# Ledger of designs, part 64: designed miniproteins, single chains

Each design is a single chain, and the fold is of that chain. pLDDT is the mean over its residues in the fold that is shown.

## One batch from the design tools (miniprotein)

Design m2129
Fold by ESMFold2-Fast:
Structure m2129 (fold): chain A 63 residues (1-63)
Amino acid sequence: GPLPVAEAVEDYEAKNPGHLSIKKGERLVILEEIDEEYWLAHSLVTGETGLVPKSALRVVGEL
């Protein structure tokens, strides 16, 4: 099925292995829900993949 596209509502700096740093306004594809707090996402800006907090993202569409 189509993958959700999210936009970063705030900057997030990765502090842990496997986490992805993002900038406000960055567009990402949500690949998987990992738990209550984190999505596995792929940046459409940097091409990097990693864990991002759900609170830092807003779903805006589908890929």
Scores: mean pLDDT 86

Design m2130
Fold by ESMFold2-Fast:
Structure m2130 (fold): chain A 71 residues (1-71)
Amino acid sequence: VDDVEVIEALVEIGIAVAINYVKRNPTEETYKEAKEFVDRVLKQAESLGLPKEVIERLRKQAEEDIEKAYK
């Protein structure tokens, strides 16, 4: 497996945890914490070589899913 594919899979798992955190506790605080967590994870993934196109796709999807979990 390509290292990039492994990094993407790990990022997706982290994002899923953040989404479920908001879904279980839908408050403004957890919403902000989840968005900050996703931003930090994506910045680390970019530094590890995850392509910008993949990062932007994951960011958009995560933001949509977090917003749905909060609302």
Scores: mean pLDDT 83

Design m2131
Fold by ESMFold2-Fast:
Structure m2131 (fold): chain A 58 residues (1-58)
Amino acid sequence: MEYIAKEDVAATDARTLSLKKGDKVRVLAELPNGELVVESLETGQRGLVPKDKLEEAE
């Protein structure tokens, strides 16, 4: 299912994914620490994003 970024996300670490508000991502896995492994539908890049920065897209 697709998720959408609620706000801009800056990649401050090589493992984190940079997103703009409104970017759509596909969730691949949820980590125990509350981060999601996602794939950007805009760029095809994969990385970690905090769960609280994403909203489920209907």
Scores: mean pLDDT 77

Design m2132
Fold by ESMFold2-Fast:
Structure m2132 (fold): chain A 58 residues (1-58)
Amino acid sequence: MKLVEALRDYEAKFSDEISFKKGDILKVLDEVDDEWLLAQVLSTGEIGLVPKKYVKEL
């Protein structure tokens, strides 16, 4: 299972995105393109698009 950590707080801009907080751990479900991941925030269970530049691989 690929996990990433949020480097900053992020507020979703569109309905297909999810919000997260700095230090949140996300499970990567798919790598959509070079800018976006489909991920689940483990603490909330929310699934959606997250910007790759604001997360790091664990």
Scores: mean pLDDT 84

Design m2133
Fold by ESMFold2-Fast:
Structure m2133 (fold): chain A 94 residues (1-94)
Amino acid sequence: LFAAARAGQLDEIEKAADVNAQDASGYTPLHLAASSGHLEAVEVLLKLGADVNAQDALGATPLHLAASEEIAEVLLKHGADVNAQDKFGQTPLQ
C-alpha cells in the first residue's frame, strides 16, 4: 500500500483494506501520495475514506507535504486544516 501510494499505483491503492494505515514514521498512504505529486492517487485515497488531517510522527498533515498547488487544492476541498501545526509550530502555508 505505502509503496503503491508513493508510486501512484491506483489498482493497488483500491485493493487496500485500510487506507489510514501508518508506517514507522506515521505516514499514511495519503501523506506519501501527496508528497510524491500523485494527484489521481490522492483523489482515490480520499474517495476511499483517507483521513485528510492525519498527522505523521512530526505532526505534519498531507497538506504540509503537498508537492503541488493542485494537490493542496484537492486536500482543501476535502477539509484539510490550513491552521494545523506540526511539532515545530509550522502550518502548511509555511
Scores: mean pLDDT 79

Design m2134
Fold by ESMFold2-Fast:
Structure m2134 (fold): chain A 123 residues (1-123)
Amino acid sequence: ALPSRYEGLSDEEIREALLEKDSLGETGLHVAARAGSVEKVRELIETATKLGILDELVNAKDLLGNTPLHLAARAGHLEVVRVLIEEGKADVTAKDLEGRTPLDLAREAGHEEVAALLEEALA
């Protein structure tokens, strides 16, 4: 089901709300991914899939070029990384403004299990 805040909104208004960026260039999916909120990540992916904007939402870049997958990988949120790849079909090759992939950020942060999952997704 859609969150109560989307009740009474048109599909176009919900698409606009999902793709809305804050002052850091972050969507709600960026925020949920950084926080490790697996249920919120799934909710946003399901809503975006229904509205035909999954690719746009999952691969949206913040002001530093980070996708939600970059933020989850840097934070070490293994289950969020899995959901973004398997359910979100996230681009695992996306680069931030420094040329870093989600795999590069996981390795830099020492998140070995996240790095292994991202390496498997690249094969």
Scores: mean pLDDT 89

Design m2135
Fold by ESMFold2-Fast:
Structure m2135 (fold): chain A 157 residues (1-157)
Amino acid sequence: SELEEIIKEVKEATDLAVKALEGLAQTSRDVAEELRNGEKEKAPEVIARFEAASAQADGDLATAIKRLENAYKRAEENPDLAESAKVLKEAYDRFKALHDDLVADTRSGLEQLRKAAEEDTEKAAIVANQLADLAEGYRRAVKGIGDLAIKELEKIG
């Protein structure tokens, strides 16, 4: 059914967003380890990997949000899916707010990483681990939003 296709899209969008944030968390932990154990002169190169991973997570989460928007718009155009459209809109709005927060937090975090590395790479490693914990928090939030939307859509079907 059309609802089964929409549920599949929500699952795939949620999985994409979760994987993106898992990747950011892992890269942030790897950056922390390399900053702690590595040469100070290499700190800019190590921090550039966090910047690249942050950009990748931003792009993948934006793709997941676009997939949720498309699912929401598809449901909105079908009167038989009006209740599903409300569930999808709530999930879309929550994912979008979370994405806006992630972009702000990773920008701020990158500035904090750069400043800490100028003082002490061990201090920069602490900041990188805090960014990993932040990414893991976003991963749990995304999974919770997606899982709730899927459960509510399955009740409608």
Scores: mean pLDDT 91

Design m2136
Fold by ESMFold2-Fast:
Structure m2136 (fold): chain A 98 residues (1-98)
Amino acid sequence: PPLSDEELEEISIEALFDFLDKDKDGVISKEELKEYLKELNKENQVKLSDEEIEKLVDEIMAEGDKNGDGVISKEELRELYLKKAEETRKLLDERKLS
């Protein structure tokens, strides 16, 4: 059978988590997020200063790190992804308002 939306979301989350978790320790650290954003910046995909990267990382950690342990687990990443999907849906619904 074709993959359900739920199965596709899980596969996408696993792929993103595996990409971000460079040390393969099963969590995403603040440093791994910072390095990822710096790599995107060096490839001219994102034009952010080091201060803007730090602020963005802090915002991602504040939303994803719900238990305050200083890392993002796969489950926390999943919740963050679902939250961003809901925010996007809300913005699209607001655009349909005449």
Scores: mean pLDDT 68

Design m2137
Fold by ESMFold2-Fast:
Structure m2137 (fold): chain A 62 residues (1-62)
Amino acid sequence: LRVGDIVRALHDFTAQTPEELSFKKGELLEVLDVSDPLWWRVRSLTTGKEGWVPVEYVELVE
């Protein structure tokens, strides 16, 4: 997995902090930062918003 890869949300997620991104199951997210093993920074392809998401909630599609 690398910056620029597209991942798909496996479950709904509600952000607990302003730095986190809320998303819905099935949403496509572009990977921006993978330096942390538990949280990746992504950008929603649906909304254009950016934030940190838990890696267990997403899967690679490309």
Scores: mean pLDDT 83

Design m2138
Fold by ESMFold2-Fast:
Structure m2138 (fold): chain A 98 residues (1-98)
Amino acid sequence: MMQEIHEEALRELGIMGAVAGVPPEKRDAAIDLYEETYARLVAEGVDPRKAVGTAVAVARVSVDVETLYVTDLTIEALKEAGLEDLLSKPGIKIVKIK
C-alpha cells in the first residue's frame, strides 16, 4: 500500500523510537511489538504517522518504560486501537504534552 521506501523509512524511525534507551535484552521484544502494532493499525485504516506514534508507545510500555509522553493524537490512536488500558498501567507515569 505504501511505497517500499516510505515503508522502510517509517519502520526504521519507529524502531529507533521503540528501542531508544531500552536495554539490549528487551530490544527484540520492543521491535516485534512495534511491528505487529503498526501493521494492525494500518490494516484498520489508522493514518501511518499516527500508527507509528501509537506503536512506539505500545512497544515502550511493554518493556517497562518509566515515563510515557503522549499527545491528544496519541491518546485518540490508543483508544481507536483498543489500547487505552496502557494509559492506566501501574508503574508508568503518563505525561500529556500540550
Scores: mean pLDDT 66

Design m2139
Fold by ESMFold2-Fast:
Structure m2139 (fold): chain A 88 residues (1-88)
Amino acid sequence: SLEEKAENYIKKAEEYLKQGKRDQAAVWYLKAGYHYMQLGDYEKAAEYFEKAVELGLRSALPMLAEAYRQLGDTEKAEELEKEIEKIR
């Protein structure tokens, strides 16, 4: 199922993280977040985009802002959008 694909991406991220491969782990968390966006699970999408950002994947910031927009958290979305503009 679509949900099983997201779970498999998370397992890959966790495996890379256990190996100290933070950049690779971040990419798989980003993929999981995108998959949850497609499922309409914006809370889980935000969770996994946040994990990707925490691991240094700044390219996940626009996706995190979009997930917060979908959750109706306009304040968090606007704060992230301002930070994205500063780093361009």
Scores: mean pLDDT 86

Design m2140
Fold by ESMFold2-Fast:
Structure m2140 (fold): chain A 60 residues (1-60)
Amino acid sequence: GPILAIAKFDVKTSNPKFLSFEKGDLLEILKEVNSEWWLVKSLKTGEEGYVEKGGLEILK
């Protein structure tokens, strides 16, 4: 099944490579890119982008 995470704080970015989100948004983890970054999909908007790992809480 999908690996889900919750956003720990708001992020707003103008760079289309990175995902903007609000605290409490549900995100699907698509890929671990490296030790610092996830590729994720917003379940709210359907947009995909890179998110720093410190911004996410993985749901078990």
Scores: mean pLDDT 85

Design m2141
Fold by ESMFold2-Fast:
Structure m2141 (fold): chain A 95 residues (1-95)
Amino acid sequence: KFEEEIKKDPNNAEAYLKLGQYYYARNDYEKAVKYFEKAIELAPDSEVGLQAYMLLAEAYRKLGDEEKFETYVKKAEELSRKLQDRIDELRKALE
C-alpha cells in the first residue's frame, strides 16, 4: 500500500514514515529503521521527522542497540524543543 505512494512520489516523507510503522508492527525492525531514516532525510525539521526520530529510537531499542536508542531519543527531544520554540514565535507574531 505505502510502497505505491512512494513509487508515485519518492519524496513523500509521510509515506516512508507509514511504511516504517508497517514494518515495525511486523517486528521487522531493520526495515523499519531504513524507512524511518528516509523519512528523517526528507523532512528532518518537521512533525514527520519528530515522529520518525521517536520511532527510530524504539526500533533500535528492539534491535538491542542502546547507544542508538539514546542518540535518537536525544535528537527527538531537541527537535521537539525547537518545534515548540517555533510555535511560541508564531504566537508572539499573532500579537
Scores: mean pLDDT 81

Design m2142
Fold by ESMFold2-Fast:
Structure m2142 (fold): chain A 84 residues (1-84)
Amino acid sequence: INEEAVARLTEGLSPLEAALFRAAYRGDAEEVRRLLAQGADPNAVVGDSGVTPYLIAATRGHEEVVKVLLENGASETFPIKPKD
């Protein structure tokens, strides 16, 4: 997943959830915490793709963002943790 793909995938989301996906993609844990505090859904899903903020952060190796999302009720979509 690249930045352009993330922007395209978030077209159908609320501004708050779209911002959460972008923050997860960038690895911005501080912004993720702020957005979740504002009521962003940590389990937001983009259409039929099954992509969540957790999946984007995990795929990119943003460990702190993954941890923040899980602490705030995000569910793991896949049983296998990506390496590197």
Scores: mean pLDDT 71

Design m2143
Fold by ESMFold2-Fast:
Formats: sequence, C-alpha cells, structure tokens
Structure m2143 (fold): chain A 89 residues (1-89)
Amino acid sequence: SQEELEKRRLQILKEWLATHDVNERDGLGETPLHLAARAGYLEEVRLLLEAGADVNAKDDEGRTPLDLAREAGHEEVVKVLLEAGADTS
C-alpha cells in the first residue's frame, strides 16, 4: 500500500540520517530536503526539517527546496516549507 511504502521510505531516511549529515550535498549541490521537496514526499520533508535541515539551502543552480516544490506543484510541501521559515524573496 502507499502507507506501507511511505513508512518504508521514512525508515530508510531515519537509518540514513544516523550516519550522514542532514544537510549533505550531492553532485548537484542538492540536500535530502531538495530531493524530498521535488518528489512531494511530505512526511520525509517533515522528518528532515525536524532533524535540522536548512530550509533555505541552495543547490548548485541557486534553487531552494521551496523553488523545487513550487515548480513540481506540491502545494502541501510548499505550505510546510513556508511554515518552517522558507524565504519568499
């Protein structure tokens, strides 16, 4: 089920965070929060923010998680990022 897949993704993320920096950047300068925001993974976005993810982190193109969520049309993720203090300017 979708709920079981979501729980599995959250567990994998929790295990990954035990050995990695929450703000770790990949080869494109994207953090886990960028990836979760672009994918619309709402519960992963919440977990990353609770773990201390930088809501305003910029990738190598200067895009924030908020920019990626907006481009992808993930309205609930946009709302959560704004409530967490994402810059709008």
Scores: mean pLDDT 87

Design m2144
Fold by ESMFold2-Fast:
Structure m2144 (fold): chain A 58 residues (1-58)
Amino acid sequence: MDEELEKLFKKYDKDGDGTLDRNELGEVLGTTGSIGVLMSLYDKDGDGTIDFDEFKRM
C-alpha cells in the first residue's frame, strides 16, 4: 500500500532530500486547490515542507 506513495514521493522529490515543498505537493496531487490547508494540517514543523511520514498521513 505504501509502495505507490513512496514511488510518487521519490518521483517529485527532485533533490532526494526526503521532503516535498508546496509546489511539488501540488504536482503530486494534480491540484492547486487546498494545498495551503493540507500544509497547515500536516506540516507539523511549520517549515513549509512535507516529509514522507507526513505525506503518508494525507
Scores: mean pLDDT 69

Design m2145
Fold by ESMFold2-Fast:
Structure m2145 (fold): chain A 125 residues (1-125)
Amino acid sequence: MSELDRELLEAARLGDLERVKELLAQGADVNAKDENGNTPLHLAARYGHLEVVKLLLKNGADVNAKDNNGNTPLHLAARYGHLEIVKLLIKNGADVNAKDNNGKTPLDLAKEYGHEELAELLEKA
């Protein structure tokens, strides 16, 4: 992995919107993967960084990328209860029926982790 790609993954994890903008402008790979197969979009979705998620999607982030556990960004947003990020990912073509390596959908994770409003949204998607 390049240093630029490594810095993009960290900036996405931290929600550093301005640093993400700078790194993408410098040619960082929007779909770079860390050791666990997480893209910047996975990390921004997991940690609830809505504005970073918007920017990554605008720059061609793969909405359906899978990490090493088969999780998409939608799985992580659903597991961690990030309702507005879930809505944004679905609007951008996220597969609501994608299964992780344990056969769990984003809906299964929302229910398992007690996110009732988010689960209702996913049932209607």
Scores: mean pLDDT 93

Design m2146
Fold by ESMFold2-Fast:
Structure m2146 (fold): chain A 150 residues (1-150)
Amino acid sequence: MLKILIQVIAPNPALRPDSLARLVEFAREVARLLRERHPEWEVSVSSLNLYSPEVLEGMYEADLIVFLAELGEGSRLDSGLLAFLRYVAADPRLRDKKILVLVATREPSPDAEAVRAELESLGAEYVEVVLDEPGVVERAVDAIVAIAES
């Protein structure tokens, strides 16, 4: 039984509470559609802090870890996510985990290739998801399935 954790990462949720709510709604819809297509998969969604014991336990149990992250100021990834991906590469329990980063945007990022190259250098796969595009949930699901089955 494949275990998937979708971890939501919002840049500064105190300054952008609507961003966290929107990412959690999107992650739940992706997780709903994954469970409908693959009823044999265990799909969980977390919006807790990355350094919470419960999130780390969920990541140790998962076969695939999906980070759903929005770009912060200046089209940059969350510094806590980047620090965490470096930690994952050093933890023997997480080293062999499949890692996908779904980068949530409002418009296609001009810096998408730089963000990709940074994530790939940390052993994570990259997919951009434009949240207002038709079929964005299906594209996120298809990306998660492709990584799960590789």
Scores: mean pLDDT 86

Design m2147
Fold by ESMFold2-Fast:
Structure m2147 (fold): chain A 60 residues (1-60)
Amino acid sequence: LGKLARVTEDFEAKTPEDLSLKKGEKVEILEIVDGENVKVKSLKTGKEGIVPKSYLELIE
């Protein structure tokens, strides 16, 4: 099972690999990319991309 997280503030994608997310959206963490970034899947849209960990709060 992937870990679930909530987006704590709006994030705007700056590269094609990033995923834009709105505050309050829920995502599944798929992969840890590095110390600051994770690959997530949006539960709302099913889209995948990279987001900074600082924009996420773990739920489970």
Scores: mean pLDDT 81

Design m2148
Fold by ESMFold2-Fast:
Structure m2148 (fold): chain A 56 residues (1-56)
Amino acid sequence: MKKAKATLDYVATTPDELSFKKGDELEIIEVPSEDRVLAKKDGKEGWVPRLLVEVL
């Protein structure tokens, strides 16, 4: 399973996005584009901006 680390805090602007804090670990589910990844955090699945995460 591929993991990523949040580099900044983010507050979801739509129901299909994840909110996270700097340093949070996210599980990467899918990367359909260069701009966004589909990730999972604390049992919730949602979109995150790719530029705000560092792939581990």
Scores: mean pLDDT 78

Design m2149
Fold by ESMFold2-Fast:
Structure m2149 (fold): chain A 74 residues (1-74)
Amino acid sequence: MKITEKTLIVALTGIPGVGPELARAVLDYFGSVEAALNATPEELTKVPGVGPELAEQIVRALRNLREHEARDAA
């Protein structure tokens, strides 16, 4: 049920066009894994290197990750 920095980075780098540096930038922008997981597409576009299309892909990946982890905690 706990999503770690490593899990978040792995999930983000699974998205085409997202490298480790961009994944780290997302984490650093929001300051924590939990803040990043609660980000909207609009908030993600504020991260340098993230456009609207990529922001939606990131939100979907993070929701999928959170849903998978929350399944046993609900």
Scores: mean pLDDT 75

Design m2150
Fold by ESMFold2-Fast:
Structure m2150 (fold): chain A 64 residues (1-64)
Amino acid sequence: SYVEKAEQLIQQAQQALINGDTEKAQELLKQAEEYIKQAEKEDPVRAQQLRAQLDYLKQQLDDQ
């Protein structure tokens, strides 16, 4: 599902940030955002939770 794909990409982005790979993390978050947009039509509550996680990770990128 789009939700599962977005969750996987967000987790991969978290791992990239832990490893200091800011560029890879940003690319993964952009991909996750596309899947979240599609997930909003299928499961808006879950998509909103994923959006919050995405925004948190984007803030971590901006602070690095």
Scores: mean pLDDT 83

Design m2151
Fold by ESMFold2-Fast:
Structure m2151 (fold): chain A 61 residues (1-61)
Amino acid sequence: MKKGLYQALYDYQAKTEDELSIKKGEIVEVLEAGRGGWMLVKSLKTGKIGWVPSRYLGQIS
């Protein structure tokens, strides 16, 4: 996946401090694509940054 705006397809609960919890429908900005199907994202709602599994996100822009 590339950088840009993505929408949460499902709720995700962070399992570590480096991960981000998100709710279905939230918009996030992808800052970096990691290895193993993870992306570093910033929540536009909270401003928090963390890792989320890419399969939980759909690109919108």
Scores: mean pLDDT 81

Design m2152
Fold by ESMFold2-Fast:
Structure m2152 (fold): chain A 75 residues (1-75)
Amino acid sequence: DGATPLHRAAAAGRLEEVKRLLAEGADPTAVDDRGWTPLQLAAAAGHNEIVGVLVKALEERGEDITAVATRPVRA
């Protein structure tokens, strides 16, 4: 399948492996054969700390991860 080591680590809840792979330059925007990112796999599996690590990695790369979460706020 199109899954990277980062996809497998995120789905399996392997926080230290996720951190190591990201430090080695793993691409957190890569999609598997289902179109899922490691972030989506971690979120689906309920691995909240891995979700946080992946969100930070995406932000550091300048990836737009907030399009769905950004809502108009009356101020």
Scores: mean pLDDT 72

Design m2153
Fold by ESMFold2-Fast:
Structure m2153 (fold): chain A 115 residues (1-115)
Amino acid sequence: LGIELLRAAQNGDLEKVKELLAKGADVNAQDPYYGYTPLHRAAANSEVDEKTLEIIELLIENGADINAQDTVYGYTPLHLAALQGNEKMIELLKKLGADLNAKDKYGLTPEDLLK
């Protein structure tokens, strides 16, 4: 369930996200490779369309940790948005309460990754 939720979030598959959450998927499940959560995968999407916004909102409403860190780099969802230079995603995550001062394992904030 958790890895399926992560894939659905990455693919922007809103209906699959809804189905998996209804089945009790762990909203904070981490993948075995990077420790990415469903919210990390949603934040790494290149397009911030209506489905992506609804997926992020649903994940947060179901208890997703907006400041979750991956196990390899210490990246939060906001770090991933910054790496992509996705201004719309950065603004969305900031509005939803993302910590702008969160540091990855190298001591870098999301803003540092934009440089």
Scores: mean pLDDT 83

Design m2154
Fold by ESMFold2-Fast:
Structure m2154 (fold): chain A 62 residues (1-62)
Amino acid sequence: KLLLARAIADIPAKEPDDLSLKKGERVLVHEVVDDYYVLATSLETGRTGRVPRKYLELLEEL
């Protein structure tokens, strides 16, 4: 299920497959990777990568 979410903090990319986000940046969540990470696309940059799910605020289920 596709979700619209927002970063609640600045999130640096630590690995090549990680998505860096600024606080307030909106993302589309595509998949849950594991208990810590989701796969998401930034609506500002169009980049896709892994994001720590604990730093995302759910806005809407699409």
Scores: mean pLDDT 83

Design m2155
Fold by ESMFold2-Fast:
Structure m2155 (fold): chain A 71 residues (1-71)
Amino acid sequence: SHMSLLEALEATKALLEEVEKRTGIDFSKFDEDPEKEKAYGKVIRRVMARIRRGEPVDLDEVAEELKKAYE
């Protein structure tokens, strides 16, 4: 069965907190740049969709995508 929207949101937040700790990326900096915020939002949306479907999410892949968005 699919995960609820709230459960997927909570799982996504936990995953992003872990990525932030491992990469040292300050997520608040994405909010300062509209283009970076848009790229960040696309990554979040994809991660949340995968979690909601019960699909595995690779932390290293997410970290690489966020680093590229942060550039």
Scores: mean pLDDT 76

Design m2156
Fold by ESMFold2-Fast:
Structure m2156 (fold): chain A 96 residues (1-96)
Amino acid sequence: DLGERLLEAARAGDVEAVRELLAAGADVSARDEQGRTPLHLAAEAGHLEVVEVLLENGAGVNERDNEGRSPLDLAEEAGHEEVVAYLRSKGAIDWS
């Protein structure tokens, strides 16, 4: 499943795998069992370049997981300041 592979690549910070999977038609809005998208996983892990690639490919910056958390919320909780700043620059809102 391209979506499952994209979720794993985003979590791992594998920028080249993310690019290849998106080029192969992977759904940028794929969701795991917790409703987390690739953008949620990359933001939580602090993988700025993956966050940039996903947003360039149409990832929803304000998508919420099953607990109502956005990618911004996960990046803030994890202390990834550069990812937080980037997401805010792309229209992320704080719902906390």
Scores: mean pLDDT 86

Design m2157
Fold by ESMFold2-Fast:
Structure m2157 (fold): chain A 58 residues (1-58)
Amino acid sequence: AIKELENTLKRIIATEGAEAAAKRAEEAGLPVSERLGTLVIELPKDEEEVRRALEKLK
């Protein structure tokens, strides 16, 4: 669920960098925005969408 999605994104950031993680998140259907010079990946509120994003990020 959402905790696994967070952990997967953190792993991608650690291994591939924040820009690569943002691109993969966008490809997985997660909203990506920039706030105050920081890249923000928005996690979905619906558990079904969390599961779909997690599958696409694997």
Scores: mean pLDDT 74

Design m2158
Fold by ESMFold2-Fast:
Structure m2158 (fold): chain A 64 residues (1-64)
Amino acid sequence: MPTGIARATRDQPAVLPTVLELKKGERVKILRIENENFWYAKSLETGKEGYVGRSALEILEPPK
């Protein structure tokens, strides 16, 4: 699957074990698009994987 790159626009705590913890400015590699509201991504800073809200991301390289 084509992968994209995004940046966190705000801090996001890991409220569930499946949610990716993000800090503002942190870059993530988009691994898959689950639905219009949630994407599965890997942090390029920490190597952690999890779900992120699309509204918390600025797309740098769009996935297809």
Scores: mean pLDDT 76

Design m2159
Fold by ESMFold2-Fast:
Structure m2159 (fold): chain A 116 residues (1-116)
Amino acid sequence: SMEEKKELLFLAAREGFVGVVELLLSEDRSLINAKDENGNTPLHLAARNGHLEVVRLLLEFGREEGLPSADVNAKDKNGNTPLHLAAENGHEEVVELLLEYGADAEAKNDKGETPA
């Protein structure tokens, strides 16, 4: 089902299962910016857990074809972007990659915090 595919994608992004993320997006690319109950996209979950290769896949998926890729500045229900979550968890390489793909270093969450 669509719900089972979403849950598997969130799990794969959270755990760093690059091949599973790629397979699911190849079957249904509309899932790339799907949000969980907390407003997290797959990019939020991968960034929070430092899964550099999943982050790269999500940012590059469909880009060569001119199709929409992962929204680098998507906000969860607390106003956190993937950059906020990567920075707060000390994932320096993920922070650098997100900034290369246009992440807003000045974005404020609902508490007025930038990704320090």
Scores: mean pLDDT 89

Design m2160
Fold by ESMFold2-Fast:
Structure m2160 (fold): chain A 97 residues (1-97)
Amino acid sequence: DKLNDELFEAARNGDVEKVKELIKQGADVNAKNVRGYTPLHLAALAGHLEVVEILIEAGADVNAKDEDGRTPLHLAKKAGHEEIVKKLLEAGADENA
């Protein structure tokens, strides 16, 4: 899906306005790419806090698992993005998942 592919790129790049626009156009915030990454995985890995917040508000699954069984929380912790770690935990991320 072209909209979902654009959402993955916008989330990876921290393009807040593009993320908002694609969600309004009906992009699936829980779509998975070939690695099992959701937009939330990509934003969390890249350190884009505002995109993480927008995706959570739009109904992103904070406990979605990639092909290696990693959640957005695991990727944020590995990358050292402490504010994103805190935001994901506040949104119901399971630290033992």
Scores: mean pLDDT 90

Design m2161
Fold by ESMFold2-Fast:
Structure m2161 (fold): chain A 70 residues (1-70)
Amino acid sequence: AVDQARAMGDRADALAAKYPGVRDLLRAVGSGLYGGGDYGEDTGETDAMLQYGQDAYATAEEAAKRYEEE
């Protein structure tokens, strides 16, 4: 579970390296990936982290599309 979130983060970081500015968006959306790993029930917290990772990746892809249009 955490491995999937990390993989998404790594791919999103690679996109941010190509598209300046996307890193700030990833930081805002992906903060939850590293901010809540030891609270509550592991299952619930891990699921939220996975969702944040997926959202960060989607945000990076959307930003990349907009950058390509410019």
Scores: mean pLDDT 55

Design m2162
Fold by ESMFold2-Fast:
Structure m2162 (fold): chain A 65 residues (1-65)
Amino acid sequence: MSGEEVKELQEKLHQLGYSVGPIDGVYDGRLKLAVKQFQLDNGLEDDGVADEKTKEAIEKKLKEL
């Protein structure tokens, strides 16, 4: 995943109310924890990997705001 894609992921999770830390484009342990928490909250496998299913679920939730 590119630094720009990681920044987009950080921004989207932050908009949904998850604590991602600084929006720096680095997939660190805090971002991984935020991804896991999102996955748990949305009935997905909580592996902390932003796969296609996780990204689609994030986009769906953002559209519901």
Scores: mean pLDDT 81

